Designed miniproteins, single chains, continued (3). Designs and how they scored, part 72

Each design is a single chain, and the fold is of that chain. pLDDT is the mean over its residues in the fold that is shown.

## One batch from the design tools (miniprotein)

Design m10491
Fold by ESMFold2-Fast:
Structure m10491 (fold): chain A 88 residues (1-88)
Amino acid sequence: MVVPEEVEEFRKRLQEAEELEEEYKATGDKELGLKAAEIYRELAEYYFGLYKLAEKQNSVTPYTEKLRELGEEFLEKAEELLKEIEEA
């Protein structure tokens, strides 16, 4: 079960991460990039947790598979951003 308050909170965090990423790319401030990467990683863990819960309840659906895919996308964003920071 997804709690609506948690969903809204993570939606806001995604917006914050995107804003931090854009600001990092505009200014080169590595601290902003690190904060964005941390939020993307947290979002990935959240979606992976939802998928794992669905597996345990034997309720894997196309929707829950999509949650795992979203988690993978956020993890990739965090890893690419960290790599960019290290190479700069």
Scores: mean pLDDT 77

Design m10492
Fold by ESMFold2-Fast:
Structure m10492 (fold): chain A 80 residues (1-80)
Amino acid sequence: SMAAKLAEQVAALRGMGAAGALLFEAGVPASSIADFARRQALELGVPEELAEELRERIAAAKDAAQIVAAVDEAGRRFGA
């Protein structure tokens, strides 16, 4: 069903958030994580405007928790 496919895509997006947090803690620049997250969100079917908002929020992140929070919010809005 479309609902099951959407749930799978939201779960994949959240998994990306956890990976992004680990990359940030490993010293990968937030801007690089943001560009990767935007591309992955678009591939998962996230709308362009939401993917761009996610990129901006991650690029501005100062800690790993902010990256997770940005992805969780995008996942909530995408899954609604």
Scores: mean pLDDT 84

Design m10493
Fold by ESMFold2-Fast:
Structure m10493 (fold): chain A 80 residues (1-80)
Amino acid sequence: SAEKEKYIKELEEKREELRKLLESNPDLPESVKELVQGAIDYLDQLIEYMKTIKDIEELKKITETTLKQAEEFIEWFKKQ
């Protein structure tokens, strides 16, 4: 459905934002790089899981919660 494709796309865009943060900050401490990579890996798994879900309300809730958490993580990262 269009809604499902929209939610998956929003998470894919956040995943790409995190990848670009790693690429643009090569001199980060290893522990911070591992944390960002962990977030990317989690989003990869979540996106694949979401492709199996048919309930649009569940997809919306997962997407909104995950985007909020990702945005809070990115803001935290930018303060380092």
Scores: mean pLDDT 86

Design m10494
Fold by ESMFold2-Fast:
Structure m10494 (fold): chain A 55 residues (1-55)
Amino acid sequence: SSLEEERERVVRETAEKLRKIGMMTSLHLKTGRKVTEEEFEEHLEEAREAEREQA
């Protein structure tokens, strides 16, 4: 059952990451700007820095 707990943890962590990505995508859609994968990575890193400063 430890294997199932680890799987559940990975799924939860992945879901949380995808949720953050989804929020970023929504923000970019609101600004009306089309973002490339490379630019998206830059924005993700910027969001992480902002979140760390808030903590």
Scores: mean pLDDT 67

Design m10495
Fold by ESMFold2-Fast:
Structure m10495 (fold): chain A 80 residues (1-80)
Amino acid sequence: ATAGGGVVSADPEKAARYMAEGARKGHGTPVGYAASANGAFIAGASADTLEQAERMAKYGAEHGAKGGGTPTGYDAAPAS
């Protein structure tokens, strides 16, 4: 679901945990949503900028892990 940019934040363990949590949920996380909607977005979202990659991972995991996590609250593309 990611292009290898899974842990890039100042808290890499938490970032990785958030990504893993989102993946375990199988919900529409920002990174997962980009992968599901269009794999091309992954390269931009998870590797384009540091903050975008970590934001995507954390948003997806935070919302998806606790029972949110559809792309309506997320963005398939990085912030622009």
Scores: mean pLDDT 40

Design m10496
Fold by ESMFold2-Fast:
Structure m10496 (fold): chain A 136 residues (1-136)
Amino acid sequence: MEEVIEKIKKLGEEAIKDLTDVSNRVKALAERASPEARKAFQELQDAVDKLLKTVKENFERAIKLAEEDPELGYKAAEAIYGIVKATVSELNVLLDEAERALDDPEKAKEIAEQGKKTVEDSIKRLKELMDEYEKK
């Protein structure tokens, strides 16, 4: 049990670090963006912060599952980590495009809005995932 909980905590720390790095990138882009695009990046920042909170809560739920069923709790943690890793990868591609499009406010705004949608979809997937694991 203790060994499994330590492995889950390590996955959580890596996921939180990756999302924190993304959050910092979004914040830097919001500060550099035109007024028209800035609001969209601020809304993306808020969405990423909400995702970060959801991920922290889901890893705590995975630890609680692992106390009753170590194998199930670890599988839940790996599934959470997989969704976070995929989301971070997608966001980094969008943020690279946003950095190149800062001189085009309309394009920068569209990229930020796409990023927000990606984050909101990931939050929904994480909620549905944990609800399913907790039913077992």
Scores: mean pLDDT 89

Design m10497
Fold by ESMFold2-Fast:
Formats: C-alpha cells, structure tokens, sequence
Structure m10497 (fold): chain A 79 residues (1-79)
C-alpha cells in the first residue's frame, strides 16, 4: 500500500540520517554546520511522520474501534 511505502521510505531516511551522524562522530568531523544540517533533516522527517499520522488518524481510530469491539467479544466468550 501507499502507506506502507511511505513508512518504509521514512524509516530508510531515518536510518540514513543516524548512519551519517554516527559516521561524523566516529571521524571527528561533526561540525556545527553539519549538525545544523542533520537537525534540519530530522525536523523534516518529523514533519513527514506527523503528516502520515494525521492523514491516517481515521484509520487508526477505526483500528482502535475494531480492537475494542474484539476485546469486548472475547471478554463475553470468557464469561
């Protein structure tokens, strides 16, 4: 699904950002400019993550509603 593709891409970008940060630390090359760039990229990823969550808030609510109904049904079967 498009959601799965977006989540996978976001995860990949986060992994890349972490890898870059760790590489700069290891090499001792983490300058103030590079730190600011990483901070900007992180902020962009955070905004994208929020957009995904907001766009799929209705799906999250529907999933929660279904899980709550399922829990109620299971509870009834256990009584």
Amino acid sequence: SALEERVEELARRIEELIAQYLRYLEEGSLSEEELRRLERELAELEREARRILEEHAGEAEEIHRRLTAEQGRLFQQLL
Scores: mean pLDDT 71

Design m10498
Fold by ESMFold2-Fast:
Structure m10498 (fold): chain A 64 residues (1-64)
Amino acid sequence: GELAIRLAKRELGLTEEDVREAVEMRDAGKSYEEIAERLRKRTGNPSITAKKVEDLVRLVREEE
């Protein structure tokens, strides 16, 4: 939740909607690499890696 959104906004330039879309794409069976590529194209931020998307999705899923 709040920590994941803060990290996404501060480090990756993602919106709350981008974070939600990333989780939904993972639930739909998209790989972290596919999600990272989509977010890179949308934001223009080359620093968005599959590992950062994995960490973000994990943080969202660990919130109460």
Scores: mean pLDDT 79

Design m10499
Fold by ESMFold2-Fast:
Structure m10499 (fold): chain A 57 residues (1-57)
Amino acid sequence: SREKRGKELLELARELYRKTKEQGPVLVDQAMEAASRASMLDPEGFDILKELMDYVK
């Protein structure tokens, strides 16, 4: 379902964002893509995307 996909993408985005902060920006592109896709299905995805965009500035 759309809700299940949204939650799975949101969890993936959170995990990739965490790894990006811990291991440096090597996963930024993957984290950005996951967060962008999550934001289309779940409003919390916008918050992660915004934090990630602020992190890479």
Scores: mean pLDDT 74

Design m10500
Fold by ESMFold2-Fast:
Structure m10500 (fold): chain A 69 residues (1-69)
Amino acid sequence: MEEEAKRLSELINRLAETPENYDAAVQAIREAAERGLEVEVKLTDGSPEARENARRVQAEADRIRAERA
Protein backbone atom coordinates (compact mmCIF):
# COMPACT_ATOMS: atom_id res chain seq x y z
CA MET A 1 0.00 0.00 0.00
CA GLU A 2 2.60 2.57 1.05
CA GLU A 3 4.98 1.42 -1.68
CA GLU A 4 2.16 1.61 -4.22
CA ALA A 5 1.44 5.18 -3.09
CA LYS A 6 5.09 6.06 -3.71
CA ARG A 7 4.97 4.51 -7.17
CA LEU A 8 1.83 6.44 -8.05
CA SER A 9 3.34 9.67 -6.74
CA GLU A 10 6.39 9.15 -8.97
CA LEU A 11 4.19 8.39 -11.97
CA ILE A 12 1.99 11.43 -11.33
CA ASN A 13 5.03 13.69 -11.02
CA ARG A 14 6.39 12.39 -14.33
CA LEU A 15 3.04 12.91 -16.04
CA ALA A 16 2.73 16.41 -14.54
CA GLU A 17 5.93 17.46 -16.35
CA THR A 18 4.19 16.96 -19.72
CA PRO A 19 1.11 19.07 -20.57
CA GLU A 20 -0.20 16.33 -22.88
CA ASN A 21 -0.42 14.03 -19.87
CA TYR A 22 -2.49 16.33 -17.64
CA ASP A 23 -5.64 14.19 -17.93
CA ALA A 24 -3.67 11.01 -17.20
CA ALA A 25 -2.10 12.60 -14.11
CA VAL A 26 -5.49 13.74 -12.80
CA GLN A 27 -6.98 10.30 -13.48
CA ALA A 28 -4.13 8.64 -11.55
CA ILE A 29 -4.69 11.01 -8.61
CA ARG A 30 -8.43 10.26 -8.61
CA GLU A 31 -7.79 6.52 -8.77
CA ALA A 32 -5.30 6.73 -5.88
CA ALA A 33 -7.84 8.68 -3.81
CA GLU A 34 -10.50 6.03 -4.49
CA ARG A 35 -8.07 3.40 -3.17
CA GLY A 36 -7.37 5.46 -0.06
CA LEU A 37 -3.80 6.14 -1.14
CA GLU A 38 -2.31 9.54 -0.40
CA VAL A 39 -0.18 10.82 -3.25
CA GLU A 40 1.89 13.98 -3.29
CA VAL A 41 2.50 16.13 -6.34
CA LYS A 42 5.95 17.71 -6.55
CA LEU A 43 6.29 20.97 -8.43
CA THR A 44 9.23 20.91 -10.83
CA ASP A 45 11.09 23.89 -12.26
CA GLY A 46 10.90 22.75 -15.85
CA SER A 47 9.63 24.56 -18.90
CA PRO A 48 6.91 27.20 -18.38
CA GLU A 49 4.33 24.76 -19.74
CA ALA A 50 5.54 21.93 -17.49
CA ARG A 51 5.51 24.23 -14.45
CA GLU A 52 1.97 25.42 -15.23
CA ASN A 53 0.80 21.84 -15.78
CA ALA A 54 2.32 20.70 -12.47
CA ARG A 55 0.57 23.60 -10.71
CA ARG A 56 -2.77 22.58 -12.23
CA VAL A 57 -2.25 18.93 -11.30
CA GLN A 58 -1.43 19.92 -7.72
CA ALA A 59 -4.55 22.10 -7.52
CA GLU A 60 -6.68 19.19 -8.74
CA ALA A 61 -5.07 16.85 -6.19
CA ASP A 62 -5.90 19.33 -3.42
CA ARG A 63 -9.50 19.52 -4.68
CA ILE A 64 -9.87 15.72 -4.66
CA ARG A 65 -8.48 15.53 -1.11
CA ALA A 66 -10.87 18.28 0.01
CA GLU A 67 -13.82 16.32 -1.41
CA ARG A 68 -12.95 13.45 0.94
CA ALA A 69 -12.69 15.70 4.00
Scores: mean pLDDT 71

Design m10501
Fold by ESMFold2-Fast:
Structure m10501 (fold): chain A 71 residues (1-71)
Amino acid sequence: VTPEQAEKFAKLALSKAKDGKITREEVLEAAKEAGFSDEEIERIRELLEALGKDTVTPEELDKILVDLLIS
């Protein structure tokens, strides 16, 4: 994942937020829109599953981005 793709992903995901929360579905859609590969999308899916929640906060989204950039 490039820094430019990560920034685009974050902006797209945050634009889908309602009451400061983003659904797993919206996070995955934002990744597709940002041009992430199927392998990178699968990694995001794994991270979302590890959270065990139907929604993510901006702080949790930031943790996902950090993991993608350092993995």
Scores: mean pLDDT 78

Design m10502
Fold by ESMFold2-Fast:
Structure m10502 (fold): chain A 100 residues (1-100)
Amino acid sequence: MMPTIEEIRQKLNEINELNQKALAMIKQGAPLEEVKEAALKGADIAIELAREMGDERTVAKIEGLKAQIEAAKTDKEIVEAMERVSGLAFELLRIKELEE
């Protein structure tokens, strides 16, 4: 079933909380793999949201970004991919708001 605006906003908040956790981990000098775990959880939430909205193109884009996070060798590469995931998820909210 198509998610409501409130459900989309809740998922965006969950993604933002995971991104803030990843940034805090980086500041604390956490291992790269732990930072990746937080970023990948955010990407998975964004994939679920895009899938629930029937946006197969956005699902494919986020899956590509998830692969970039998994292959990342630096914290910077993880942050850049996380920012792109968040941007795509925010576009899903904007599309839904325009439909109502």
Scores: mean pLDDT 85

Design m10503
Fold by ESMFold2-Fast:
Structure m10503 (fold): chain A 99 residues (1-99)
Amino acid sequence: MKKIELDNKAIGYVLRGIGSELEGNKLEAARDYAAAAQAYMERGDLFHKEGNVEEAKRDYEKAAELYEKGAQLASDVDPEFAERLRKMAEEARKKAESL
């Protein structure tokens, strides 16, 4: 149940982020991509807990990509938020590598 909810949540935030980018709202887009990344992190943690290593790695990698995209968008408007998102991307990559 929760994994389907997290997938739907992540997809919803990615679509919102794309919409925000098209409107030129970089900070809103960064927040939306970060929220999508967080949903993938939570789903990855659930897969890892269940012993589903391949799915967990995939979700952590998706989270890292979305955090990095958010960081790039935020870099001009909120450098502190961008730096935090880069750190979250690194943490997501380390989780994928440690499995």
Scores: mean pLDDT 88

Design m10504
Fold by ESMFold2-Fast:
Structure m10504 (fold): chain A 90 residues (1-90)
Amino acid sequence: KTRLTGVEAMQKLSDLISAGKVATIYLQKNLNDAQKKALEDSGVLSDLDVNNPDSPSVQALKSYGVKVEFADAATLDKLAPDHQGIVVEL
């Protein structure tokens, strides 16, 4: 089914979560500072800790019914080559 990656995923994530359309978010365990900042700027994922499943950001996503999975870069590369640390599955 439909998957969004990288900048497009980051830009559309908030609206898609609000619409109840997001099934799963795959996050790279080793997100760089620019990727984290882009997610924070979206207003959905602030104080993102990719190693802490109990972080406020992850808890907020779970409250929206969204599954969050932390994966290595190689796993994300198999899902989408241009993932840039994030893959959103609708």
Scores: mean pLDDT 71

Design m10505
Fold by ESMFold2-Fast:
Structure m10505 (fold): chain A 58 residues (1-58)
Amino acid sequence: MMDLSHLSAEEIEEQLRFYERMLALARAAGQLSEEDVALWERVLAHIREVGARKRAEE
């Protein structure tokens, strides 16, 4: 589930690091199209924004 509203800032940061690592590995392996990379970058931007808002609330 991509609903991040119930996660702590720490849990969101863990999810962000996991997806950033997975994206980097997939890009290095040549597994992703440019469109797939753009989609993942939008997902990562959303996770970063939610994490930043959670940190500001703490």
Scores: mean pLDDT 75

Design m10506
Fold by ESMFold2-Fast:
Structure m10506 (fold): chain A 69 residues (1-69)
Amino acid sequence: GRQQSLQHRQQGLQAFQQGKYLEAGEHFRLSAELDPDSPLAPEWYRNAAIAYAKAGKPSEAQEMLDLSR
């Protein structure tokens, strides 16, 4: 739930800072999925989209952007 969402946010941010963009995108996506009712969930879908785009995954990035709306 919310606690696992927070843990994935922290792991995603760490992975992103290390240039591990695919791992970062997966963690940001999971953080949004584990707490979808959070007003911050659209923000974490957008962060997942940025990470997937940097990882060279444009289809996954677009899917995350669509979920952020």
Scores: mean pLDDT 85

Design m10507
Fold by ESMFold2-Fast:
Structure m10507 (fold): chain A 70 residues (1-70)
Amino acid sequence: SLELEQARARAQAAIDRARNNANGDEELLAQIREQEEKLASASSVEELLAIARDIDVRDGVNNIKRAVGF
C-alpha cells in the first residue's frame, strides 16, 4: 500500500516535471497524455516506476532537442 502510494507519487511527479519542461512541445505533450492514461490504469509498483522512468527519459530527450535548436 505505502510502496504503491510512493510509486504513484513518483510517477505523478515525473509527469508534472515533464509537463512544466515541455514548453509547448507537441510530441512530449502527446507522450505525457499517453503516460497519464497508463497511470490511471496502473495497479502495481513496477508499472508505476516504469511510467516514471519512461517520462523522465522523454523529458531528457526534449531538453537535448531544445539545446540543439529543435
Scores: mean pLDDT 78

Design m10508
Fold by ESMFold2-Fast:
Structure m10508 (fold): chain A 86 residues (1-86)
Amino acid sequence: MSAEEAAEIVARFVEDVRGLIEDVGLDLELPEDPRELLETIRKRLDEILEAVAKKYKLSDEEIETFRKLLEGTIERVEALLDASAG
């Protein structure tokens, strides 16, 4: 993977997360740095999941699925950031 491709994936993730937070109406301060953004999402994960559940009226099973998908996406983005730092 090129550094350019990795940067595009990270940028898209940041935009997608910002859009999600705005769509669910959560008043959350999002850092500009991707690594700090990932840390903020991890720390506030329960609040994000509660906001998503309320907005979209998700069941407990759907929230659990969304949590796993979001955690997996965070791990992948973190791995891309780590790979680009070498």
Scores: mean pLDDT 78

Design m10509
Fold by ESMFold2-Fast:
Order: C-alpha cells, then sequence, then structure tokens
Structure m10509 (fold): chain A 56 residues (1-56)
C-alpha cells in the first residue's frame, strides 16, 4: 500500500503499474520461500519497474 504510492510517485507511473510490480515481487518471494519484508518487496519491485521501463 505505502510502497505502491511511493513507487508510483518516484517512477512517474500509475498506481496500477506500481501495484502490479509490488504484487509480482510478493509472488516471486513466495515462490522462493523468502520472507516478504517491506524492504525486500520494495527492492524487488524497484528492480521490476526499472527493467520494464528500461532504466537498467
Amino acid sequence: DEIVERLAEEYGVSRETARRAVEDAKAFLDGFRMPKTPERVEALARTFLEVELRLK
């Protein structure tokens, strides 16, 4: 929730786009049985957004 709003503002994307990245990050962490801490979710969501926006 808070992460979605922050990422949408920081990357200049819609809340829907940021939410999708956060949901994808949570699904990825669940698949690897890793704890879904706010820090890990945000870091992974940032990576997904940067790849999608071709910033990397």
Scores: mean pLDDT 78

Design m10510
Fold by ESMFold2-Fast:
Structure m10510 (fold): chain A 80 residues (1-80)
Amino acid sequence: SVMEQVSETIRKLSEEVQLELLKLVQKVHENMDDEEKVKEYFEKMKALFEEVIKDPELLELLKKTIEEAYKEIKELREKK
């Protein structure tokens, strides 16, 4: 499962990186109605992965996962 690979990768990251990622996820939830802020937080998550992930295939998988999550949040806002 792609989600299992993503979760395992995140668990292998340093505690500091995991905490920073969690803070960005929390900021997305707190600002879900603010499209500009949500986009900024997703871009920061991608930048964080680019800094810490050395495997290019895994980096692309993580970036795609973030892009799909952003798309789902956007669709949820448009449906309500």
Scores: mean pLDDT 76

Design m10511
Fold by ESMFold2-Fast:
Structure m10511 (fold): chain A 69 residues (1-69)
Amino acid sequence: SSDLEDIISRLEDVYRHLRTRTPPSRHPEVDALYQQTVKDIEDNNITTDDEGDVKIQQFVAGVAELMAA
């Protein structure tokens, strides 16, 4: 079963969308946050939509914090 893979695919869609809306100078920071979020999902075996949505929202909040700095 690929609930984990489905969550990572949804995160990747959000990542690609937000990356397009961030300045190129910030792309390495967004890329690093994305990789860290994927690792967090994998290391904690996040397979439920509810937990996956929390991780995706944490990524969105992290990108917003990077842009506010």
Scores: mean pLDDT 85

Design m10512
Fold by ESMFold2-Fast:
Structure m10512 (fold): chain A 119 residues (1-119)
Amino acid sequence: MIEIDEELVDKIVEAMREAAKNKSIELFRKRVAEALGVPEDAFDRALELAGIPKEVWEKELKRIEENFSEETIALFLLGLIGGLDPDSVTVTRLAMEHVLGEKNVAAIREAALRILRES
């Protein structure tokens, strides 16, 4: 069982809220990377490892920007890591865990669920 780092979850939630308030995908990427302790390009590297084309990734980011809210960010992140089921394993989740670390991915999932529960 992966232990959830509550302090890390709180930092990710704050990063998601700050990015949503400013309606900035660039701020989202920067603040989440800072909270996780990873480089700003770590998400791009994880998606490349998962075989997701840059054009598909950029299209989804544009879709998020058009409806930029805490909820849209949370739903997008949950989609990348296999959705609401913690036992679901997807290629994107495995790539994220490889690049970001298993504990960081677990914290992202819990942060996204907190946003959705508070909405």
Scores: mean pLDDT 74

Design m10513
Fold by ESMFold2-Fast:
Structure m10513 (fold): chain A 80 residues (1-80)
Amino acid sequence: KIEEMKKLLEEMEKIVKEVESNPDLPEEVLREKFEEMLRKFNEIAELADEVGTPEAEEILQRAGDLLARFAELVAAREAA
């Protein structure tokens, strides 16, 4: 389960980096990526609750930070 959480976290990191590197991404693509980020975060949260270890909590915290960063990037773009 920890390995599964790490894979989900890596996927979330890749999405955030892609959005940061390409501010011209279409709105439809940003929406799809945000929905994927929410899905991955929810899966990590469920796994973290099942595992109940400090390592799982750390991964969940990092996932939350990535989701917040993604939301900030999207909000900044929509406000412009």
Scores: mean pLDDT 80

Design m10514
Fold by ESMFold2-Fast:
Structure m10514 (fold): chain A 87 residues (1-87)
Amino acid sequence: SKKEKILELLEEALKYSLDDPKKTLEYLVEIALERGVLNEKEAELAKKGFENPDDPEGQAQIKKALQTVLEVLAELLGVSVDELRAS
């Protein structure tokens, strides 16, 4: 199911968060793609943004992916995004 795929991607993202930030970001983008928040073109722009902080379009897509992951985590934990950000 889509929910199981999202959980698997989230587990992989969390695994790499300590050792490989680029790999972590790739998994976060895949979560946003699986939820339909980003389309394939927007996911491509986000991946280009990983190596270009001056790319406003790529950075905007990365920000959407990060927001999506926070929303997924908040939903799974039964808390608000604001509560999750405060922790």
Scores: mean pLDDT 76

Design m10515
Fold by ESMFold2-Fast:
Structure m10515 (fold): chain A 93 residues (1-93)
Amino acid sequence: SSEEEELRRLTEEEAERIVAETGDEETAELLRLVTERALELKKQGKPNEEIERETLKWLLEEGLMEKALTPEGEEIYIANTPRGREALEKALA
């Protein structure tokens, strides 16, 4: 569909930008995987809330993301990539 094609195009533009600006191919590839998983769930007719929940569960089960706690006790989710880890370290400082 045109919506699927647009989302893939936007994802690839952002992935290419990440690589060009940072060299972080792992975060770029993670972005591509997230988009494809979400589109697969959307094709199954799942509502957006279920797509988000199931995509996050899949990312955690595959070890592509990690769950962490802030000093305030809030649950956060971080990409298990060098860029994701760097962003978390800066956010918790």
Scores: mean pLDDT 75

Design m10516
Fold by ESMFold2-Fast:
Structure m10516 (fold): chain A 100 residues (1-100)
Amino acid sequence: SSAAEKEIEELKKKIEAETDKYRKAVYLYQLGLLYYEMGKYEEAAKYLEEAIKLLEEAAPTSPALGFTYLQLGIVYEKLGKKEEAKEYFEKANAVFDAFA
């Protein structure tokens, strides 16, 4: 939709301007979700992978990292990457179990 295209453009501008790793990762996560909703799974995976790299550096114990692992697992399932999907679901569970 045109609304999704505008949101993608705004998020890309925010990502380019953001110097804080955690906030940049949150924008990358949102961008990944928008591409997923559009059925653009390769782009979704790319931006979620970038978000994970930043979260592993800036906030390795955060629930945000757990949710990003979970979302990338879902995207990898859509791409038919079953082994990679399983690994990321296991990583998400490990993060969430630490807060159980």
Scores: mean pLDDT 88

Design m10517
Fold by ESMFold2-Fast:
Structure m10517 (fold): chain A 63 residues (1-63)
Amino acid sequence: SLLEQLRKLPVGEKVPVSFAEYAELMGLDEAEREALKALFSLPSDETLLPVDREALELLRSHR
């Protein structure tokens, strides 16, 4: 599964991506997006999140 592949990636460089892009790449629905914004106290969808480069590349290639 995609999650299992992500868990096996080595610790790598982190790159900034917006929460909106991250949510889109993760395939999050509206309820999940709102729950995560509340949980992490994110001010907006444009908030930059540090994401592992290898994880980001895997998510982008999976689409």
Scores: mean pLDDT 72

Design m10518
Fold by ESMFold2-Fast:
Structure m10518 (fold): chain A 100 residues (1-100)
Amino acid sequence: MKLKIVLNISYSGADEAAKEALEKGVKEIEEHAAKLGIELEVNVSETEELPEGASVAGGALPAPAADELTINLHLSGVTVASAEALTKALKEWLDALAAA
């Protein structure tokens, strides 16, 4: 069955280069998911009002509801390096899901 993933990313504290890296990363992740036969919807929003001291809210991924999985990520102080690391981690995670 075709797995559907909804990825919601909210971020703050990114400079122009970090925003561009995140946008490029989202496109790469969507293309990678499509190659694996995974339906991926990515929603990206910028916010300037994340709470002070908000850490990366990367808790344990929720169990999928059959063939649908929703992930919410909250990022603060985004850099080009952190955007690239997130892109790599998400690609590796998608590969693992496709191999299961």
Scores: mean pLDDT 71

Design m10519
Fold by ESMFold2-Fast:
Structure m10519 (fold): chain A 75 residues (1-75)
Amino acid sequence: SVLPKLIEQLKSSDDEVVSSALLGLLYELQTHPEDAQRFVELGGREVVEELLSHSSPAIVRLARQLLELIDRHLA
């Protein structure tokens, strides 16, 4: 599964790696909405929520978009 690797990349100190992982997760969950529950079960939601405190406005925006997408697929 690609999800554990992407979740680990969200914890990177490199903003480009974090941004790429957020974009990869947005794409993955848009194409495979069934993976949203698995992402949450892997602890992905908590990692994304921590990114809301990130110093990069671009990363914060992507994290918010990802949380909205997750909540939409779980509703």
Scores: mean pLDDT 88

Design m10520
Fold by ESMFold2-Fast:
Structure m10520 (fold): chain A 94 residues (1-94)
Amino acid sequence: FSQQQVVNSILLFTRYAAEDLTKNNFSEEERDKVVEQLMEMIRESIETHKISVESIEELIKELEKERDKEKNPIKQSFLDKMIEGLRELKEELE
């Protein structure tokens, strides 16, 4: 897989998760578990596919754009937590 394909897959999964947790009225604790699970899957994908710091930066920028356009506070909070997790992963790789 190209790095762009991996980044696009992560973006897609993040969008689907945001819709799902909003639609099913996930509690804050349930949403935190979803973030944790997605971050573990993302970390594994980064390690497996040797995703560059630059690709992680692009992923962060795309999620920040989506957060800024988001009107639903639950989705916005979820995206903020995903962005924080990705920034932490990026710092570990630098």
Scores: mean pLDDT 82

Design m10521
Fold by ESMFold2-Fast:
Structure m10521 (fold): chain A 78 residues (1-78)
Amino acid sequence: MEELSEKERRLLEAIAENGPMTVDELAEKLGMSKEEVERIVKRLQERGLVETVDIGGKKYYILTPKGLEELRRWREEE
């Protein structure tokens, strides 16, 4: 199975701790460019680890159950 990169793990952690987040909020929180965040969330969405929800006309990213399990594996190891 493909393992999470450090950047992918940090992004999943940010969503887990802060709830649903936009690309802009993730970029600001993680100190990444919007373009980098968009590439990472696209890969995570293709892997079934995040999904999108529309709230008030904005696209937010949330963890899937699979995404939460992958993050738990990393957090339990620290």
Scores: mean pLDDT 79

Design m10522
Fold by ESMFold2-Fast:
Structure m10522 (fold): chain A 72 residues (1-72)
Amino acid sequence: SLLKGAYELALLILKDKLSESLSKEEILEYLKEKYGELLTEEDLKILEKIIEVFYENKEELLEKAKKELEAA
């Protein structure tokens, strides 16, 4: 599910203490730097879709992710 991937991205942003104001391009660059050696062209296409879904649901996903991390 792309929505599950978007939620995992929200958790990553909070765990890695990234700015919640990052652009789509900045998030994609960060992911390429962190995971680039493990990413195929197909993985990059999936990541772009995950990032898009994340931005469509950004506030809700970040709030849910914050609550999960506070419970951990």
Scores: mean pLDDT 82

Design m10523
Fold by ESMFold2-Fast:
Structure m10523 (fold): chain A 98 residues (1-98)
Amino acid sequence: MQERADELINKAKEEIEKAKKYVDESMEAVQRGDFEKAREYLKKISEEIKKANELVGELQRLADEHPELADRMRAAVDEINKEIEEIKKKVQEVTDKL
């Protein structure tokens, strides 16, 4: 079970890192006046966040089923959720410039 938890945490972090990269790309596109490219990146960010939320849901289910690992899984979920909220804030900043 610990191996499965680690796998899910790593996958969620990978989706978050992809979303962060697309945030940077969308901001650069806005600065260049490429609003169509910026909108394309915003859609990709939304897709990666959706994947991260799916993985967070699976981690939460495993935490409920395995109390011995729950504290570790909940800490990872809290970290991922905090990163998702920061990404959403940056997405709003990009959208406000479109």
Scores: mean pLDDT 85

Design m10524
Fold by ESMFold2-Fast:
Structure m10524 (fold): chain A 66 residues (1-66)
Amino acid sequence: GKLEEAARRLSEETGLPLPAARLVIELILNDVPDEQIKALVKKFYGVDLSDRDLEIARRLVEEYFG
């Protein structure tokens, strides 16, 4: 589905593990603030999300769901 496609593209463009990329897309779709998205991804995957990673994710959310 669209979520799986957006997550795969985010993973490919940023190098994020696919499950982390999927979580980022889901959290953006649920209007979770950037600071909380960063904290959750760090907690569950040990990955530091950059602002660039979030910008790419928001562009992909708009492309697939906007």
Scores: mean pLDDT 90

Design m10525
Fold by ESMFold2-Fast:
Structure m10525 (fold): chain A 65 residues (1-65)
Amino acid sequence: GEALEEARKRAAELVGGGAAHVLTGETEVEAEVLSIKGGEAVVRVRAGGVELTLRINSDGSVEVI
């Protein structure tokens, strides 16, 4: 869904924020929905060897938990 695409983009930005970004041609991003409650989703995202858990709120905001 659209929320998962936003979570993937956010995770890629978090992983790619280092000085090595210019040397990274492609970041592989995996996303798994862990739960959905009251319009909020909790998603596990793995990108560039980093694993993050994100909460996507009903207003579209994203937080790392």
Scores: mean pLDDT 60

